# Designs tried in a protein design run: designed miniproteins, single chains, continued (3). Part 81

Each design is a single chain, and the fold is of that chain. pLDDT is the mean over its residues in the fold that is shown.

## One batch from the design tools (miniprotein)

Design m10797
Fold by ESMFold2-Fast:
Structure m10797 (fold): chain A 96 residues (1-96)
Amino acid sequence: PMVTVTYGSLFFKGEISVEDGRKLAEEIEKELASLPEALNSRVFVSEKSGVITVLIAFESKDATQEAMKRVEEIARKAGYELVEKQITDEIVEGAP
């Protein structure tokens, strides 16, 4: 069967310790896992630059936009600023 997928990416900047970055990454991943239509999520933290990279894939563009909004709220509450945001249109892919 074919499935629809929308990919989103978010990049946040701040100075963080590895410990604080890990806690924020865990909070983001937990929130994303709670949302419907979630296919994949990855969160990376750069120890040197403090950049947090969030990559997500959801079954619809609306679900991806809602997830991106929630990630932005979590990061903003932690004092991080959004430096880049990208979202694809819906892509039709073969299910594994």
Scores: mean pLDDT 77

Design m10798
Fold by ESMFold2-Fast:
Structure m10798 (fold): chain A 63 residues (1-63)
Amino acid sequence: AMEAERQSRLERARKEIKEIVDEAIKLDNDYKSGKITKEEFLKRARELDERYRRIVRELGSWG
Protein backbone atom coordinates (compact mmCIF):
# COMPACT_ATOMS: atom_id res chain seq x y z
CA ALA A 1 0.00 0.00 0.00
CA MET A 2 2.87 2.43 0.81
CA GLU A 3 5.07 1.50 -2.16
CA ALA A 4 3.51 3.96 -4.67
CA GLU A 5 3.70 6.85 -2.16
CA ARG A 6 7.32 6.02 -1.32
CA GLN A 7 8.22 5.85 -5.03
CA SER A 8 6.56 9.23 -5.67
CA ARG A 9 8.52 10.83 -2.80
CA LEU A 10 11.75 9.23 -4.04
CA GLU A 11 11.17 10.70 -7.52
CA ARG A 12 10.68 14.19 -6.04
CA ALA A 13 13.84 13.79 -3.93
CA ARG A 14 15.71 12.58 -7.05
CA LYS A 15 14.76 15.77 -8.93
CA GLU A 16 15.89 17.97 -6.01
CA ILE A 17 19.17 16.04 -5.77
CA LYS A 18 19.66 16.48 -9.54
CA GLU A 19 19.31 20.26 -9.07
CA ILE A 20 21.89 20.18 -6.25
CA VAL A 21 24.28 18.16 -8.47
CA ASP A 22 23.83 20.62 -11.36
CA GLU A 23 24.53 23.55 -9.00
CA ALA A 24 27.62 21.74 -7.67
CA ILE A 25 28.94 21.23 -11.23
CA LYS A 26 28.37 24.92 -12.01
CA LEU A 27 30.06 25.91 -8.73
CA ASP A 28 33.10 23.75 -9.55
CA ASN A 29 33.33 25.26 -13.05
CA ASP A 30 33.02 28.82 -11.66
CA TYR A 31 35.82 28.10 -9.18
CA LYS A 32 38.12 26.50 -11.78
CA SER A 33 37.53 29.43 -14.19
CA GLY A 34 38.36 31.98 -11.46
CA LYS A 35 34.87 33.52 -11.27
CA ILE A 36 34.64 32.92 -7.52
CA THR A 37 37.11 32.81 -4.63
CA LYS A 38 38.09 29.68 -2.69
CA GLU A 39 36.21 31.04 0.35
CA GLU A 40 33.00 31.54 -1.66
CA PHE A 41 33.42 28.08 -3.23
CA LEU A 42 33.72 26.43 0.21
CA LYS A 43 30.73 28.38 1.57
CA ARG A 44 28.48 27.42 -1.36
CA ALA A 45 29.72 23.82 -1.36
CA ARG A 46 28.77 23.58 2.34
CA GLU A 47 25.31 25.00 1.60
CA LEU A 48 24.77 22.40 -1.15
CA ASP A 49 25.97 19.59 1.16
CA GLU A 50 23.56 20.75 3.88
CA ARG A 51 20.65 20.83 1.37
CA TYR A 52 21.50 17.30 0.24
CA ARG A 53 21.77 15.97 3.81
CA ARG A 54 18.41 17.56 4.67
CA ILE A 55 16.72 15.71 1.79
CA VAL A 56 18.33 12.41 2.87
CA ARG A 57 17.19 12.94 6.48
CA GLU A 58 13.65 13.72 5.32
CA LEU A 59 13.64 10.45 3.34
CA GLY A 60 14.86 8.60 6.46
CA SER A 61 11.96 9.96 8.53
CA TRP A 62 9.27 8.41 6.29
CA GLY A 63 9.28 5.05 8.16
Scores: mean pLDDT 78

Design m10799
Fold by ESMFold2-Fast:
Parts: sequence; structure tokens; C-alpha cells
Structure m10799 (fold): chain A 86 residues (1-86)
Amino acid sequence: SLEAQYQAAKAAFEAAASTVSPEVAARLRALYDAVMAAIDESADAGRAALETFRAEGSALADTPNVAGATAFAAAGAEYYLRLKEA
């Protein structure tokens, strides 16, 4: 399910964040919180935050934690698409 995929991606992100710079981890957490907060308010605000979140996830992929970053970005994109279509 999407919920299971998102939880798995969140766990992967938390594992990756433990080995990434504190600055990058803090930014990703802030964006994640912003996306979650925006999801029920407006698709436009949620979309912008999610796109930024995906970009940050892609930047994280430049580190040795590529798998975690890729899974997180994919789960975020899937969540956005479901929100947009709903």
C-alpha cells in the first residue's frame, strides 16, 4: 500500500539522515513536515513543497545513501500523484 511504502521510505530516510550532515537532515525534515502540513490545505502548496522535497532527496543521492534517498523521493512522488488525482 502507499502507506506502507511511505513508512518504509521514512525509515530509510531516517537511517540515511543519521549518516548525512546535520544541515541536510534538518532541511529534509523541515520539508517533510511542510509537505505533511500542506497536504490537507491545498494541492498547490503541497505540490511545491513535495517538488522541493524530491530535489533535496536527489541531492542526498550524491552521498553513499543513494538507496534511501531514491526510495524516499519515489514515495513522495507517488503520494503527490495520488493527492493530485483524488
Scores: mean pLDDT 57

Design m10800
Fold by ESMFold2-Fast:
Structure m10800 (fold): chain A 96 residues (1-96)
Amino acid sequence: SAMAAAARRAAVDAETGRVLDELIQRRKENPDLKILFIDTRDMTVDEVREAAAWAKEEIEKYGADEIVILSSGNTPEAEAAVRQARAELEALREKK
């Protein structure tokens, strides 16, 4: 229902805010920490793939200590693309 969809969106938005607040706090505690942040919320499969390609280039050029990916409002296919991108980016991070 529309009400159930709105409630789910509000819960996801609250979780997104929590993740962002934790990220800000962690950077305050360790300012040298290289955190790569990717926001894939409401993205299509193609947009997720474009974001992943950008992130891959960033890791190859600068490295990353941690990867944080936000995803919500995506189709099941786009959610699968996010999971695939996370696995590939984490594997690349471990090599650098």
Scores: mean pLDDT 76

Design m10801
Fold by ESMFold2-Fast:
Structure m10801 (fold): chain A 66 residues (1-66)
Amino acid sequence: SSSTQRQRDELVARYRELAAEASALHKAHATVTPEGEVVAPAEVRKRLAAIGQEMNDIMEQLDALE
């Protein structure tokens, strides 16, 4: 249905937006240590964790729509 397709498109668009934000935050604020650890300021790490959770929630919603 057009309603289900609209919901899917909105969720996919949000997922892409979040993925782009996460990528930008890593690029702008993350430093890789000699040990291979990724280090970022606490507020950036909290935002990345929130983005990851929202992306997981979107994937679950997309699965439910199929």
Scores: mean pLDDT 82

Design m10802
Fold by ESMFold2-Fast:
Structure m10802 (fold): chain A 98 residues (1-98)
Amino acid sequence: GKEEALKLIKKAIEYAKKGNSVEALKLGLKAVKVAKEAGVISDPEILKALGEFILTMEKSGSLSEEALLYLSRALSYASRGDGEKAIEYLEKALKAAE
């Protein structure tokens, strides 16, 4: 549910701070899948946590501009309740980071 998704996003942020962008993205993707299945993808706390995750990834300098653009689009889709597109763009970000 929502608490599980938030815990996964927090873990993703910790990996992002350490520069492990691939593991951070894998955890972020898992979090978004959990949030979608729980029907909480557009929850304000989920969106705030995802925004913090993306800002942390941007500050790390470990991702390409293309991967960061995909993350930004994933957050945009999540904010509109489109969990399927949020997952799609997170998967694109992960592929661009690997």
Scores: mean pLDDT 88

Design m10803
Fold by ESMFold2-Fast:
Structure m10803 (fold): chain A 90 residues (1-90)
Amino acid sequence: SSRIRELQRELAGVDPRDTERREELFRQLVEEEVRAQLRRQGVPDTPLAREYIRLQTDIRYRLEVRGEPVPPETLQRLEELRRQLEEQRR
């Protein structure tokens, strides 16, 4: 994706001291990566898919940027969304 490559270049060039901008770019990059993965898997752009993208992005941000554990409720919601997306493929 040209957008993913653009975000990767922007993130590589951002001032390391601009933590807010780096975090924003990280979230945007992860969101685009998850969206691209769903497109490759043939998942249509639905409200359900958009909720999954947002939740997965939040989970990766917490783990990879903040180093924080993911609440069990959040993981349960992700599993439910994944299950619903799999049912829609059948």
Scores: mean pLDDT 83

Design m10804
Fold by ESMFold2-Fast:
Structure m10804 (fold): chain A 81 residues (1-81)
Amino acid sequence: SPNVERNLARLSKLSNEERTEVLLHMLRIVRQEALRLGREDVAAEVERLAQEVRANADNPEKLLALFRRLMELEAELARER
């Protein structure tokens, strides 16, 4: 997806701290949307991703992989609308 690749390029230019803050903010938004749509399964996965982001704050490759998974979950929720 062009949107995913554009967001990945932006995240790759941030510091580890800024990248972690952005990812946690996006995870909060996606979790709220998942709960609004009754998708407890997605909300639970987002909570696990948030824990992984905090555990891997110093690992840029892992953070970018977690971002890709977050974008997949956002796309899944968008299909429910």
Scores: mean pLDDT 82

Design m10805
Fold by ESMFold2-Fast:
Structure m10805 (fold): chain A 82 residues (1-82)
Amino acid sequence: VEIPKELLELAERAQEAIDAGDAKKAREIAEEILKKFPDDPLGQAIGYAALAAAAYLEGDYEKAKEYGAKAKEYYDKFLAEL
C-alpha cells in the first residue's frame, strides 16, 4: 500500500496541532486533507479523525462523535481495499 507523501506530511502537521491544543489549526489542516484526498479512504479517515479531535478540543462532543464515526467508516473502507 502506497500512502501519498503529502498525506503523511499533512497528517503529521494535524497531529502536531492537536498535541498543541490548537483546534483551529487542526481543523484547517483536516479540511485541507479532505479537500486534497476526496477519493482516498485513508485520507478521508485521517481528515475526519482530525476534525473529531478539533471538535473535542473545543468541547463540541456531539460533533466530535459525528466526525469520529465518519473517520471509522472511511478507515474500515481503507482496510477492506488492502
Scores: mean pLDDT 86

Design m10806
Fold by ESMFold2-Fast:
Structure m10806 (fold): chain A 86 residues (1-86)
Amino acid sequence: MEEEEKAWALANRDEVVAALREALERAGVAPEVKELLIEAVVAYIEGDYEKLAEALEKLAKLFEKEGKLEMAEKLRKEAEEAKKKA
């Protein structure tokens, strides 16, 4: 099921990115967080787990600076899981 969704997302990458960008802008997400989230989603769709891990680690660093330590820890765990798949 998720494999078929991932294949569709890869084939429709620009539409997925556009929809995600619009949703993040509507939610009032900061530009630097928005760009890293888009980079992480693109890397995930493309199967670039090394780049996904890097983007998630940069996001975790940003959330730590904002005092969102619980979210930062969650993102670091996701980055470690991505590294295992690379």
Scores: mean pLDDT 76

Design m10807
Fold by ESMFold2-Fast:
Structure m10807 (fold): chain A 97 residues (1-97)
Amino acid sequence: TNGDAERGKELFDKYMKAVHGEDGEGLNGAPSLKGIGSRHDDAFLRDFLRYPTRYVPFPPDAPIPEEVAAAVPRGDLSLVLSDQEIDDLVAYLKTLK
């Protein structure tokens, strides 16, 4: 991936940490992301980030930004996240142990 893990952490903190936890440990019914980069390739991680509801039900009452909440019923976060931001998130997810 051509992603930047530092930017990916900022995006994770903005969009994902409320449901996955500070280090991706899994909160509010969302799965743990620890070790995800060793279990899945970049293509899977990109697809998961674009279409998370294809893989897991989105937790009810999750404290997420309104723009993400509006995209969730469509199952397509590419409306909120650019391709570069997705690559940045993939780079960050690969650092989680």
Scores: mean pLDDT 64

Design m10808
Fold by ESMFold2-Fast:
Structure m10808 (fold): chain A 58 residues (1-58)
Amino acid sequence: MEREVTSPEDLARVLLEEIAAGVDSPELKAAFERVLAHPDLTPEQRERIRAEYEALKA
C-alpha cells in the first residue's frame, strides 16, 4: 500500500490494543492523550475511546 491517512479513531484503536497487550509506558499514555485531543474526534467518539481505555485498565 502507498501512504494512507489513518483516522484518529484508528490510531486510538492501535494504542488501546498495545495497552491491552500489557504495554504500559508514559510514552504510550502521552500518545493516547494526544489522540484524544485530536480536533477530528467528536465528543462522543472521545467518550467511547476513554471508556474502552478504562475498561482495559480495570
Scores: mean pLDDT 72

Design m10809
Fold by ESMFold2-Fast:
Structure m10809 (fold): chain A 98 residues (1-98)
Amino acid sequence: MKEEAERYAKEIRATADSFASALLDIGEVAAKKSKNPDKILEITKKGVEEIRKLADEAAERILTENPSPEEAKRIYDETVKKMREIGKKAVEEIQKLL
């Protein structure tokens, strides 16, 4: 149980880093093609900060509450889903500036 909670906390943060890196790459490429590069970088930074904050809050919750494996997986799945939604929204806002 404890080892599984630590694993899910690590995986949430690793997934957030992956999503954040992908969003940063998208923002950098889009900024080079846009008339409003500063606005694209602002949207990118906000999305990255929201993804990382969500991951940190979820990881902290798993580590402090030491939930069942099923509950830890549920928190992981819901957090990953929310991170994907944040990334998708940021990409949609960036596309409107291209």
Scores: mean pLDDT 85

Design m10810
Fold by ESMFold2-Fast:
Structure m10810 (fold): chain A 105 residues (1-105)
Amino acid sequence: EKEEKEKEREEIKEILGLPEDASEEEIKEKLEEQIKEVAEQMGVEPEGLEIWRESAKEALKLKEEKNLSDEEAALLAFKKVLEKAKEKGLEKLIELAERNLELGK
């Protein structure tokens, strides 16, 4: 469990292009910068990007456990995003999720 958290930090550093000796503060700053940039590129709120990421992670896990197709997993992810976005009133994320669900029909 403690080892899993260390591996997750190493993976985050690699994804963000940071050196192995990067501090937790540097990781946090770079992650916040990347979240802001990606959210702006996707046309969603920064808070919405975290909801999207978590929903996608849950859908990918369910895909492996229930042998779902890529299309079924994607639809499940966007349904979860839509529910959470509506609860928080994130209008841009709601629009993104609805648009992707429409394309999946």
Scores: mean pLDDT 70

Design m10811
Fold by ESMFold2-Fast:
Structure m10811 (fold): chain A 73 residues (1-73)
Amino acid sequence: SVEEEVEELIEKLVEAARARDWETLTEVLQRLSKLVREHPEEVKPILERAIEEHADDPVVKWYLEELLLQTYS
């Protein structure tokens, strides 16, 4: 499902950002951006929960907030 794929990609984003694995991070961000564009209503609540969960991680929070902005008009 879209929800399962988004949750898996967010986990990979967190891991890649912490590991400074820029190649994986770029690939994950590209896939998440596509899902945000295609399914904004489904992705938005998942991103909002992830932002709250990772509020203390400024780098992860920044990437998630940028993705969330893409869900708005």
Scores: mean pLDDT 86

Design m10812
Fold by ESMFold2-Fast:
Structure m10812 (fold): chain A 70 residues (1-70)
Amino acid sequence: MSIEELAEKLTPEQLRRFLEEVLGMDEQQTEAFAEAVAGVPVEELDLEARKRVLRFLESQGYDVTRLLEE
């Protein structure tokens, strides 16, 4: 699955879950991450902001396809 396809399907809840469970981030750290990488809160991530977040995570060595898992 491409970054573009992942970005179209990614919800704020899925991103928060991934950052909490995989990276050990709390709610405050998750919002700070979104602001630093995308410049907006998690709930305000448009398609281009979601692509920036996914590309950043992939560049750090994370498997971003797992973001869509239940």
Scores: mean pLDDT 77

Design m10813
Fold by ESMFold2-Fast:
Structure m10813 (fold): chain A 100 residues (1-100)
Amino acid sequence: REEIKELVLQLENNAAVLASEAIENGGDEKEVQKILDEIKSIIDELLKKIEEGKATPEEIKKKVEEVMKLMKELADKFNVPKSLIDSAEVTVKKLFEKVE
């Protein structure tokens, strides 16, 4: 459980780095922050369920996929480098291996 929590927090950090790069690339701070706040909301709810022992592997995978969809939307909209999405995908792969 702790390893899964650490990987979820790493995914949140990946999202924050993506948001920072989007702003530096001339992205509107309010629009970028709105997407980041949505990602953070999903992650906070997921972390709470993990800590309470209520998160199923299927729920973890579903919520992580929702976060990745939002991160890809942010990257595509604000021309963020693919390497930052690739880093997030490595974190997601490790997460999926740990929840099985």
Scores: mean pLDDT 83

Design m10814
Fold by ESMFold2-Fast:
Structure m10814 (fold): chain A 111 residues (1-111)
Amino acid sequence: LFDPNNPFAVSGTEAFLAGIREGLRFAAQPDATPEAALAKVDEIVARKDGFPEQRAMYAIGFLAAAVVAGVIDRETALKRVKEILEKYNIKVDPEKLFDLALREAERVAAE
């Protein structure tokens, strides 16, 4: 998914980074709960605007930011990442993808 030969490398990366920034913004809110975070992911995944792959990457970025900010645990987020990848038929290793997502979310949070 972060392969430079992937046609989603640019638009997917932009959606992913936007998801991370929104996840960090969400986590800073006083009503940031695990249930609210998962409901927001469900809302993102249910949207019909844009490309499905961009929505998947945005949702994964949001989940990574929510884990880094301490709103949800890694195991709960990883389960949702697996479900999102299956729904959009994205054939990548969910654990490797999410480990990369967590590292990028930590980098963005340090900005």
Scores: mean pLDDT 78

Design m10815
Fold by ESMFold2-Fast:
Structure m10815 (fold): chain A 81 residues (1-81)
Amino acid sequence: HMTPEQQAIFDEFLRELSRLLQEHRAKLTPEQYEEAIKFAKELVSKLMEDMEKATSIDDVRKAAEKYLEEFRKRLEELLQK
């Protein structure tokens, strides 16, 4: 079961993914944008899995930060293609 604090971290994670997608929308081709959305969905699934296994709120925060950094890196990689 997700605690209120875990839910808050998850909601912030989703908001940040959405913000990054919107900021990059005009910079990416339609195909690159679809790839970014697909990757964002994969990261959401991974965070949900990590949250189910998490024993502390800090584990959830670290996972969310890790996946947001992976997403930012992926967006930069897409812009180089």
Scores: mean pLDDT 84

Design m10816
Fold by ESMFold2-Fast:
Structure m10816 (fold): chain A 97 residues (1-97)
Amino acid sequence: AEEGEREAAEKFEELTLETMREKGLEPVEFYATLFSKDPQTPLVRSVEEYRKVLDEMLESVEKNNDEETVERARKAVEEQLRLLERMEELYEELKKE
């Protein structure tokens, strides 16, 4: 159901933001770092830290949600990681130009 999917997405977003803050990662600042003009910005380090945050978020979802919601959250995490990798590649490509 579309309503159920939206509710799951909202909870997923809230958990992601809370986990990021606990780990000292600001979503806006993190994304701003990926598009920084500084060629020495440690994007790999940021991606690795964000991946750990997403893993912890999934554990939290598993404790309080149904298996279907958990599987959907895992898919969303994988999509976010793929977007981060793509952004990192684009950032490196822009530096070379």
Scores: mean pLDDT 57

Design m10817
Fold by ESMFold2-Fast:
Parts: structure tokens; C-alpha cells; sequence
Structure m10817 (fold): chain A 94 residues (1-94)
């Protein structure tokens, strides 16, 4: 459906942003708080364009799980794998 297509596109944008910020930001010595702040800003811009409450709820859940993963992870390669796994799980739930 067009709703599912919009949800998947938004999730892809969030996952790509999380992946880039994790892989490049942490490699450039950004703190976890700085990475989370930048991710939250990007997520807020994406979510501001979402009208459907069900799509918004799915994106909010994904955002929360990504933030938790960033806070919990001590290894960059493990964090990027976790972000990819969270994305696949979120897409499967739609």
C-alpha cells in the first residue's frame, strides 16, 4: 500500500542517517550525546512530514530503539550491525 511504501521510505532515511552518524560521527570522535542530538534533529525533520499516526508511531519506535542502541554500544561495527537489524525488524513489522 502507499502507506506501507511511505513508512518503508521514511524508515530507510532514518536507518541511513543512523548508519552514517554512527560510522562517520563516532569515527570523527563525536560523543554519543552529539550523535544522538544530530540523529534526533534528522528524525524530527522526517517525522514532521508524516501525517499518518500509524506510520509516525512506527518511526518513533524505531527512533527510540536506535537511540538506545547508540547509548548501549561500545563497538562501532556491532552498533552498525545492530542498526541494520533494527531496520530489518521495523520493515518486517509494517
Amino acid sequence: SSMQEQAIEALEKLAVAAYILASEGLAQNLSKDEVIARFTEIADRILAKVEDPEVRAALEAFRAEVIAAIRASDDLEELTRTIQALYRRAVAAI
Scores: mean pLDDT 84

Design m10818
Fold by ESMFold2-Fast:
Structure m10818 (fold): chain A 76 residues (1-76)
Amino acid sequence: GREEAAKKASELLKKGDVEGAIKALMEGGFSELGAEISLGVGMLVYGVSLAIGDSEEEAREKGAKKLYEVAASGRG
């Protein structure tokens, strides 16, 4: 399911497993490009979070949450 794929991908992104996150989204029905875009947005939020002074843990949480929002957006 889409929500399970989004959750799995966000947990993998928190661990730095970019390839695993892409694979999880694709197994959930996303195209490779769609998976890469969702991941890219999460990584962008992570970088911005660090730049504004958030902790590493908070930045990882914010990036992963944004990946989840984008991937599961039909419910948000």
Scores: mean pLDDT 78

Design m10819
Fold by ESMFold2-Fast:
Structure m10819 (fold): chain A 73 residues (1-73)
Amino acid sequence: VSEEARERARRAAREALEELLERAKKAGITPSKETLLGVAHKAAYEALLEAGVPEEEARKEAKRIAEELVKEA
């Protein structure tokens, strides 16, 4: 996986998490860890696929990115 593809995936996942957290704050709810991981994983996975990363590698990399960002968030 290229550094460009990773940066794109990290950006997509971060944006998706920020959007989710803002909506949750307005609704007065706290998203579960599973919800945060799922949203970040989906965004990162889609970005990696768009960058031409094979599905299996995209799944593994998206999981790493999601876990890293959710731990930081």
Scores: mean pLDDT 81

Design m10820
Fold by ESMFold2-Fast:
Structure m10820 (fold): chain A 85 residues (1-85)
Amino acid sequence: AEREELRREIRELRQKAMDLFVKAASLYKKTKSPEAKELNLEAQRVLEEISRVERYLDETGDVPAARERIQELRKRIEELEKKLA
């Protein structure tokens, strides 16, 4: 079902965001660069927004609205992946 599919996508995105958070944190610890710090903060913000979308989906069942928010978060994750490559 669409809701189950979306829940799987949310889990996948959370895992990617967590991996990027760890990678950015390690980079910041090693380099102390302002750019690495901003990437780490952005990864944290993405993780917080993923949790908000999960709560929204659980409370409302509004799959279309949750999917739109997840698409925005996916783009933010893609940008983080590019910058941390």
Scores: mean pLDDT 86

Design m10821
Fold by ESMFold2-Fast:
Structure m10821 (fold): chain A 90 residues (1-90)
Amino acid sequence: MVSRSEFTDKVGKPNKLIVEAEVVSPEKVKLRVKDEESGKEAEFEGTLTEVAAKANRFLESIPSVNASLVLELKEVNGELLPVATLISVS
């Protein structure tokens, strides 16, 4: 199952940061990140920790984004869903 999130409050308006995440296997997550303002897009696969680290490195390359990405696996009705949260950079 693919989890899609759109973030505006943690990036420059009117731009959206689009995050799509899915579980490929019990130990592997796939993440796609797209910034609408710059048109920059990246795709990552690996463990939850590896993918989060790679995604944050990508976000640091985008001037309009001032936030860090946190990825968590949450169980919803017996299915593991990767959930993306953006936090403000302090």
Scores: mean pLDDT 72

Design m10822
Fold by ESMFold2-Fast:
Formats: sequence, C-alpha cells, structure tokens
Structure m10822 (fold): chain A 94 residues (1-94)
Amino acid sequence: HMEEIFREIEKEIEELAKEVHEKGTSRLEMREKMAELARWAAERLEGGLGLRLRALAAALEVREEELARLEEGLSPEEREALRRLLAEAKRLEA
C-alpha cells in the first residue's frame, strides 16, 4: 500500500509541475494543492512519516496551534523548516 501512496504522490507532483508552466497557477494555489496532498497522504501513513506530513499540511494552511502541538514529535531542524514555511504561507495569504 505504501507503493500505491507514493505513486499517487508522484502523479500529483507531476501535475503540479505542469501547472507551474501554465498561466494562472499562483504560488498560493500551489501551496493549497500541496497542503491537500499532504493531508491526503498523512491519513494513509502511520508513525513519524504521517506526523511529518500532517505538520507540513498545518504549516502550509497556517494552522499555528496545530503545528505547535505536532512539533513535539519533530527534530529541531524539521521544526525550524516548518516554521519558515508557515511564515511564507502566511505572507501569501496577507
């Protein structure tokens, strides 16, 4: 089942890459689609990988409280990267 999840993720990434080369795909829309993909994958993956994908989705969706709760299971490097991502996502929504 892991292989099926990764195949679906690869397919979505390829579709997003095509959209980047087409007019009308904004940075905000790309982040929203990435957040949806991360949430979808997190529901199907357990343990640390599921936690990391849920944290990624929380950062992309600017869910500061959810990210803070999930940070306890993350490395310092992962926390810093996700905080930077959340700050960038917040700027795109402003």
Scores: mean pLDDT 70

Design m10823
Fold by ESMFold2-Fast:
Structure m10823 (fold): chain A 76 residues (1-76)
Amino acid sequence: PKLSRAQQVSLLQSYYSSKVKQLQEQYRQALQNNESQSKIDQLKQQIKTFQDMRDRATDWSDPMVVLAAASLAAAS
C-alpha cells in the first residue's frame, strides 16, 4: 500500500522517537543503579544510533530512509 510522504515520515519519527525514549530511560536507570561502564557506553551508542535514524527520517534523497519507511509500513 502507498503511504503519503507525510505519513511515512510520521511513522518513522514516531517509531524512532519511542525507541530513543525507551533507551534514555534505560540509560538513566543504568546510571542510578551503577551499572558497568560497558553497559552505559552500549546504551549511549544505541541512543545515538536511533537519534541518527530519527534525524535521517526526513531525508528522502536517501534510499535507505525510503526503504526503512516501506519496511516499517509493511511490518505494521
Scores: mean pLDDT 73

Design m10824
Fold by ESMFold2-Fast:
Parts: sequence; C-alpha cells; structure tokens
Structure m10824 (fold): chain A 81 residues (1-81)
Amino acid sequence: PSQEELDAEVYIALLEIAGAIAINDVRRGKITPEEAKAFLDRVAERVIEHLKSLGNEKAVEEVKKIRDDTLAEIDRLAAER
C-alpha cells in the first residue's frame, strides 16, 4: 500500500474506535446521546478534513458512511431509553 493509503487506514480506524467508545459510553449511561453525537461529529470532521487534504475521495466517502451509521446507532439507543 502507498503511504497515503496507510495514513487513510489509520484515520478510518481512529473514527471506528471513537464511534465504538461513544456507543459504549451511551449504553453505560456515562454520557448523553447528544454528547456522544457532538463528540463523533468533531472527530469525523477532523478525519474528513485530513482525508480531503490527501485527495482520497473514496476514504472520505467511507468515513461519511461510518459517521452516519454510528449517529443512527446513537439515535436508536436514545429512542430505547
């Protein structure tokens, strides 16, 4: 893989980990769904900005999907409370 591909993989993994932490913290009642969504949006924004600077549009699309799927899961958890 190229250096830009490896770099993109690291940033995508970071967002996935951040999303998993946010979901678990909401499930545990440690943070509110609103706090979790705000945290995830901030992480996703930074990741998207970085990947755009690399010109990696496929990675940007993947990150947006991960963000949207994670936000939807947080909304489902909020509705079940």
Scores: mean pLDDT 84

Design m10825
Fold by ESMFold2-Fast:
Structure m10825 (fold): chain A 75 residues (1-75)
Amino acid sequence: SRKEVYEEARRLLLEAHRALMEEADTERFYAHILQLQALMDANPELKAELAELAETMLRTSDPELLERRFEELLA
């Protein structure tokens, strides 16, 4: 379902954000981004929203901003 896709994207993006910003683990960051790309390819109807979430993750220093974006999409 759409909700399940967004929940998985949320998990992947929050883990990617933590790996990059808190752990400096670029290999783990890249692994999560590849999983997100696979999720986008499997759900082309949601590709635009998932791409916007990925951009939000890359530019934010505040993981709560990313969580608020997911709450908006899951409502």
Scores: mean pLDDT 76

Design m10826
Fold by ESMFold2-Fast:
Structure m10826 (fold): chain A 105 residues (1-105)
Amino acid sequence: MAEENIKKALEIAELSGDEELKERIEEVWEKAKKELTEEQIENIAEALYLVAMAAALLGSETGRRALERVEELVEKNPEVSLEELRKVIIEVAVEEVLRILEKGR
């Protein structure tokens, strides 16, 4: 499952047109595989997939902000839950949606 989530994340990041985001997702994944447990790796793979989805739906800058928040949480607490990772990604996505709506789009 983790490998499939990463494959999808990289494919989606490619579709967003952000080569830097794709490279950063690959870097975070390679670091996670070396430093984290199997369960933590599955959580990170799911989070990276959600980051790629946010980039595809709301723009690469939103994806980069979501990835930055995920990296910060993992660096501070490697035991961070998928629920907490999803929460910060959703917060970044909601902030962008509200910004778009405020602009009258």
Scores: mean pLDDT 80

Design m10827
Fold by ESMFold2-Fast:
Structure m10827 (fold): chain A 68 residues (1-68)
Amino acid sequence: SPYDEILALLDEARRLVEQGKLDEAEALIERAVELTSQTTLSPEQAAEVLERLTAVQRALHEERQRQA
């Protein structure tokens, strides 16, 4: 389902952040956001996507600061 694809993209983005592959992680985050805008999610699904998106964006920001 599109919901499962969004979660898979966010999970892979998190792994890329942990590997220091920040530009690749950012591209997957952008794809997940695009799919989210094109997909009708339940309130529960939207909350889970928002939580995971917030967490991976925070991790990306922290890793970019470490590499600066």
Scores: mean pLDDT 87

Design m10828
Fold by ESMFold2-Fast:
Order: structure tokens, then sequence, then C-alpha cells
Structure m10828 (fold): chain A 93 residues (1-93)
């Protein structure tokens, strides 16, 4: 990937993570999961060596359909937090 493509993917990931956080805060777990999936897609293009990305994307689809709000909230909070930490790390490089 070119430096310009990497910058664009980081911007896409940052926007998607922010939207996922906002959706989670208002209790829109389906939208939070969808934005989280988009963020991960952008990050997986930056890190093509991330194995099992298809399985991870399938997990996000599962979270979108999770009927237990408490479990969905906890899983989404954890996933969003980890992606936020990863984005901070990447931006610091």
Amino acid sequence: LSEEEKKKLLEEAREAIAKAREALERGDYASAAEHLRKAFEALSKLYPDIGGKESILASFEYLQREEDEELAREALERAIGELEKLLEYLESQ
C-alpha cells in the first residue's frame, strides 16, 4: 500500500470507530456493530497479515444479531476499545 492509501484507510477506520462509539452510547447496537465492521475492514487492508479476518467479520455479524443487550453492549465496548487502542498505536508510528 502507498503512504496515501494508508492515510486514507486510517481516516476511514478513525471515522468508523468514532461512529461505532456514538452508536453504542445511544444504545444502537446494530449500527455500532456495522461501524465496527467497517473499521475492521479498513484496518485489515492496512494489515494484510491479519489472519482470520473472515472469522472476525463473521463475529461482527453475530454481534449485530445478538438479542441479549447486556452481552452485545459488553462485547461491542470491548471490541471498540481494542480498535481505538490499535488506531492510537498506528497513528503514533
Scores: mean pLDDT 73

Design m10829
Fold by ESMFold2-Fast:
Structure m10829 (fold): chain A 82 residues (1-82)
Amino acid sequence: MIPTPQQMVDEIVQQIMDFINNLPNMTDDQRNQQLSQLKKQIDDKKQYAWDNLDDETALKLQVILDGLLAEAQGLVDKAIAE
């Protein structure tokens, strides 16, 4: 079944929430690995949207996913810097 844009956003949001909740229990290597996997999943979903959806929907999804990635990166950077 082809996921809807909303399902793709919900999946990434859930992954980010799980990642943030588990941050205190992770090593630096594990945090870097999880963040790298999250970036890849977001890039894969953005590519899928541009290949399979209309340009307006793909652009809206890209903005949302890029915003979610930036928020996750900011939370990781704050945890490492402190």
Scores: mean pLDDT 78

Design m10830
Fold by ESMFold2-Fast:
Structure m10830 (fold): chain A 65 residues (1-65)
Amino acid sequence: MLTKEQIKKQLETKGLIYDPNDPDARVIYLHKGNLFELRGNRVVPVNIDNLPKGLKFKIVETEIP
């Protein structure tokens, strides 16, 4: 199971920028080793391979997806 730190390093290696203080940073939720994103009222799984280079992101650990 990937940890928050391992996921952060993987995304940075793919060209994403970890910036948790940027208000435009994409919020990626981590729940039980799985990555999720909110789109309107929907929780959708995140595909790391499809994220654009240069995207600013932050990771939020959650007990509820």
Scores: mean pLDDT 76

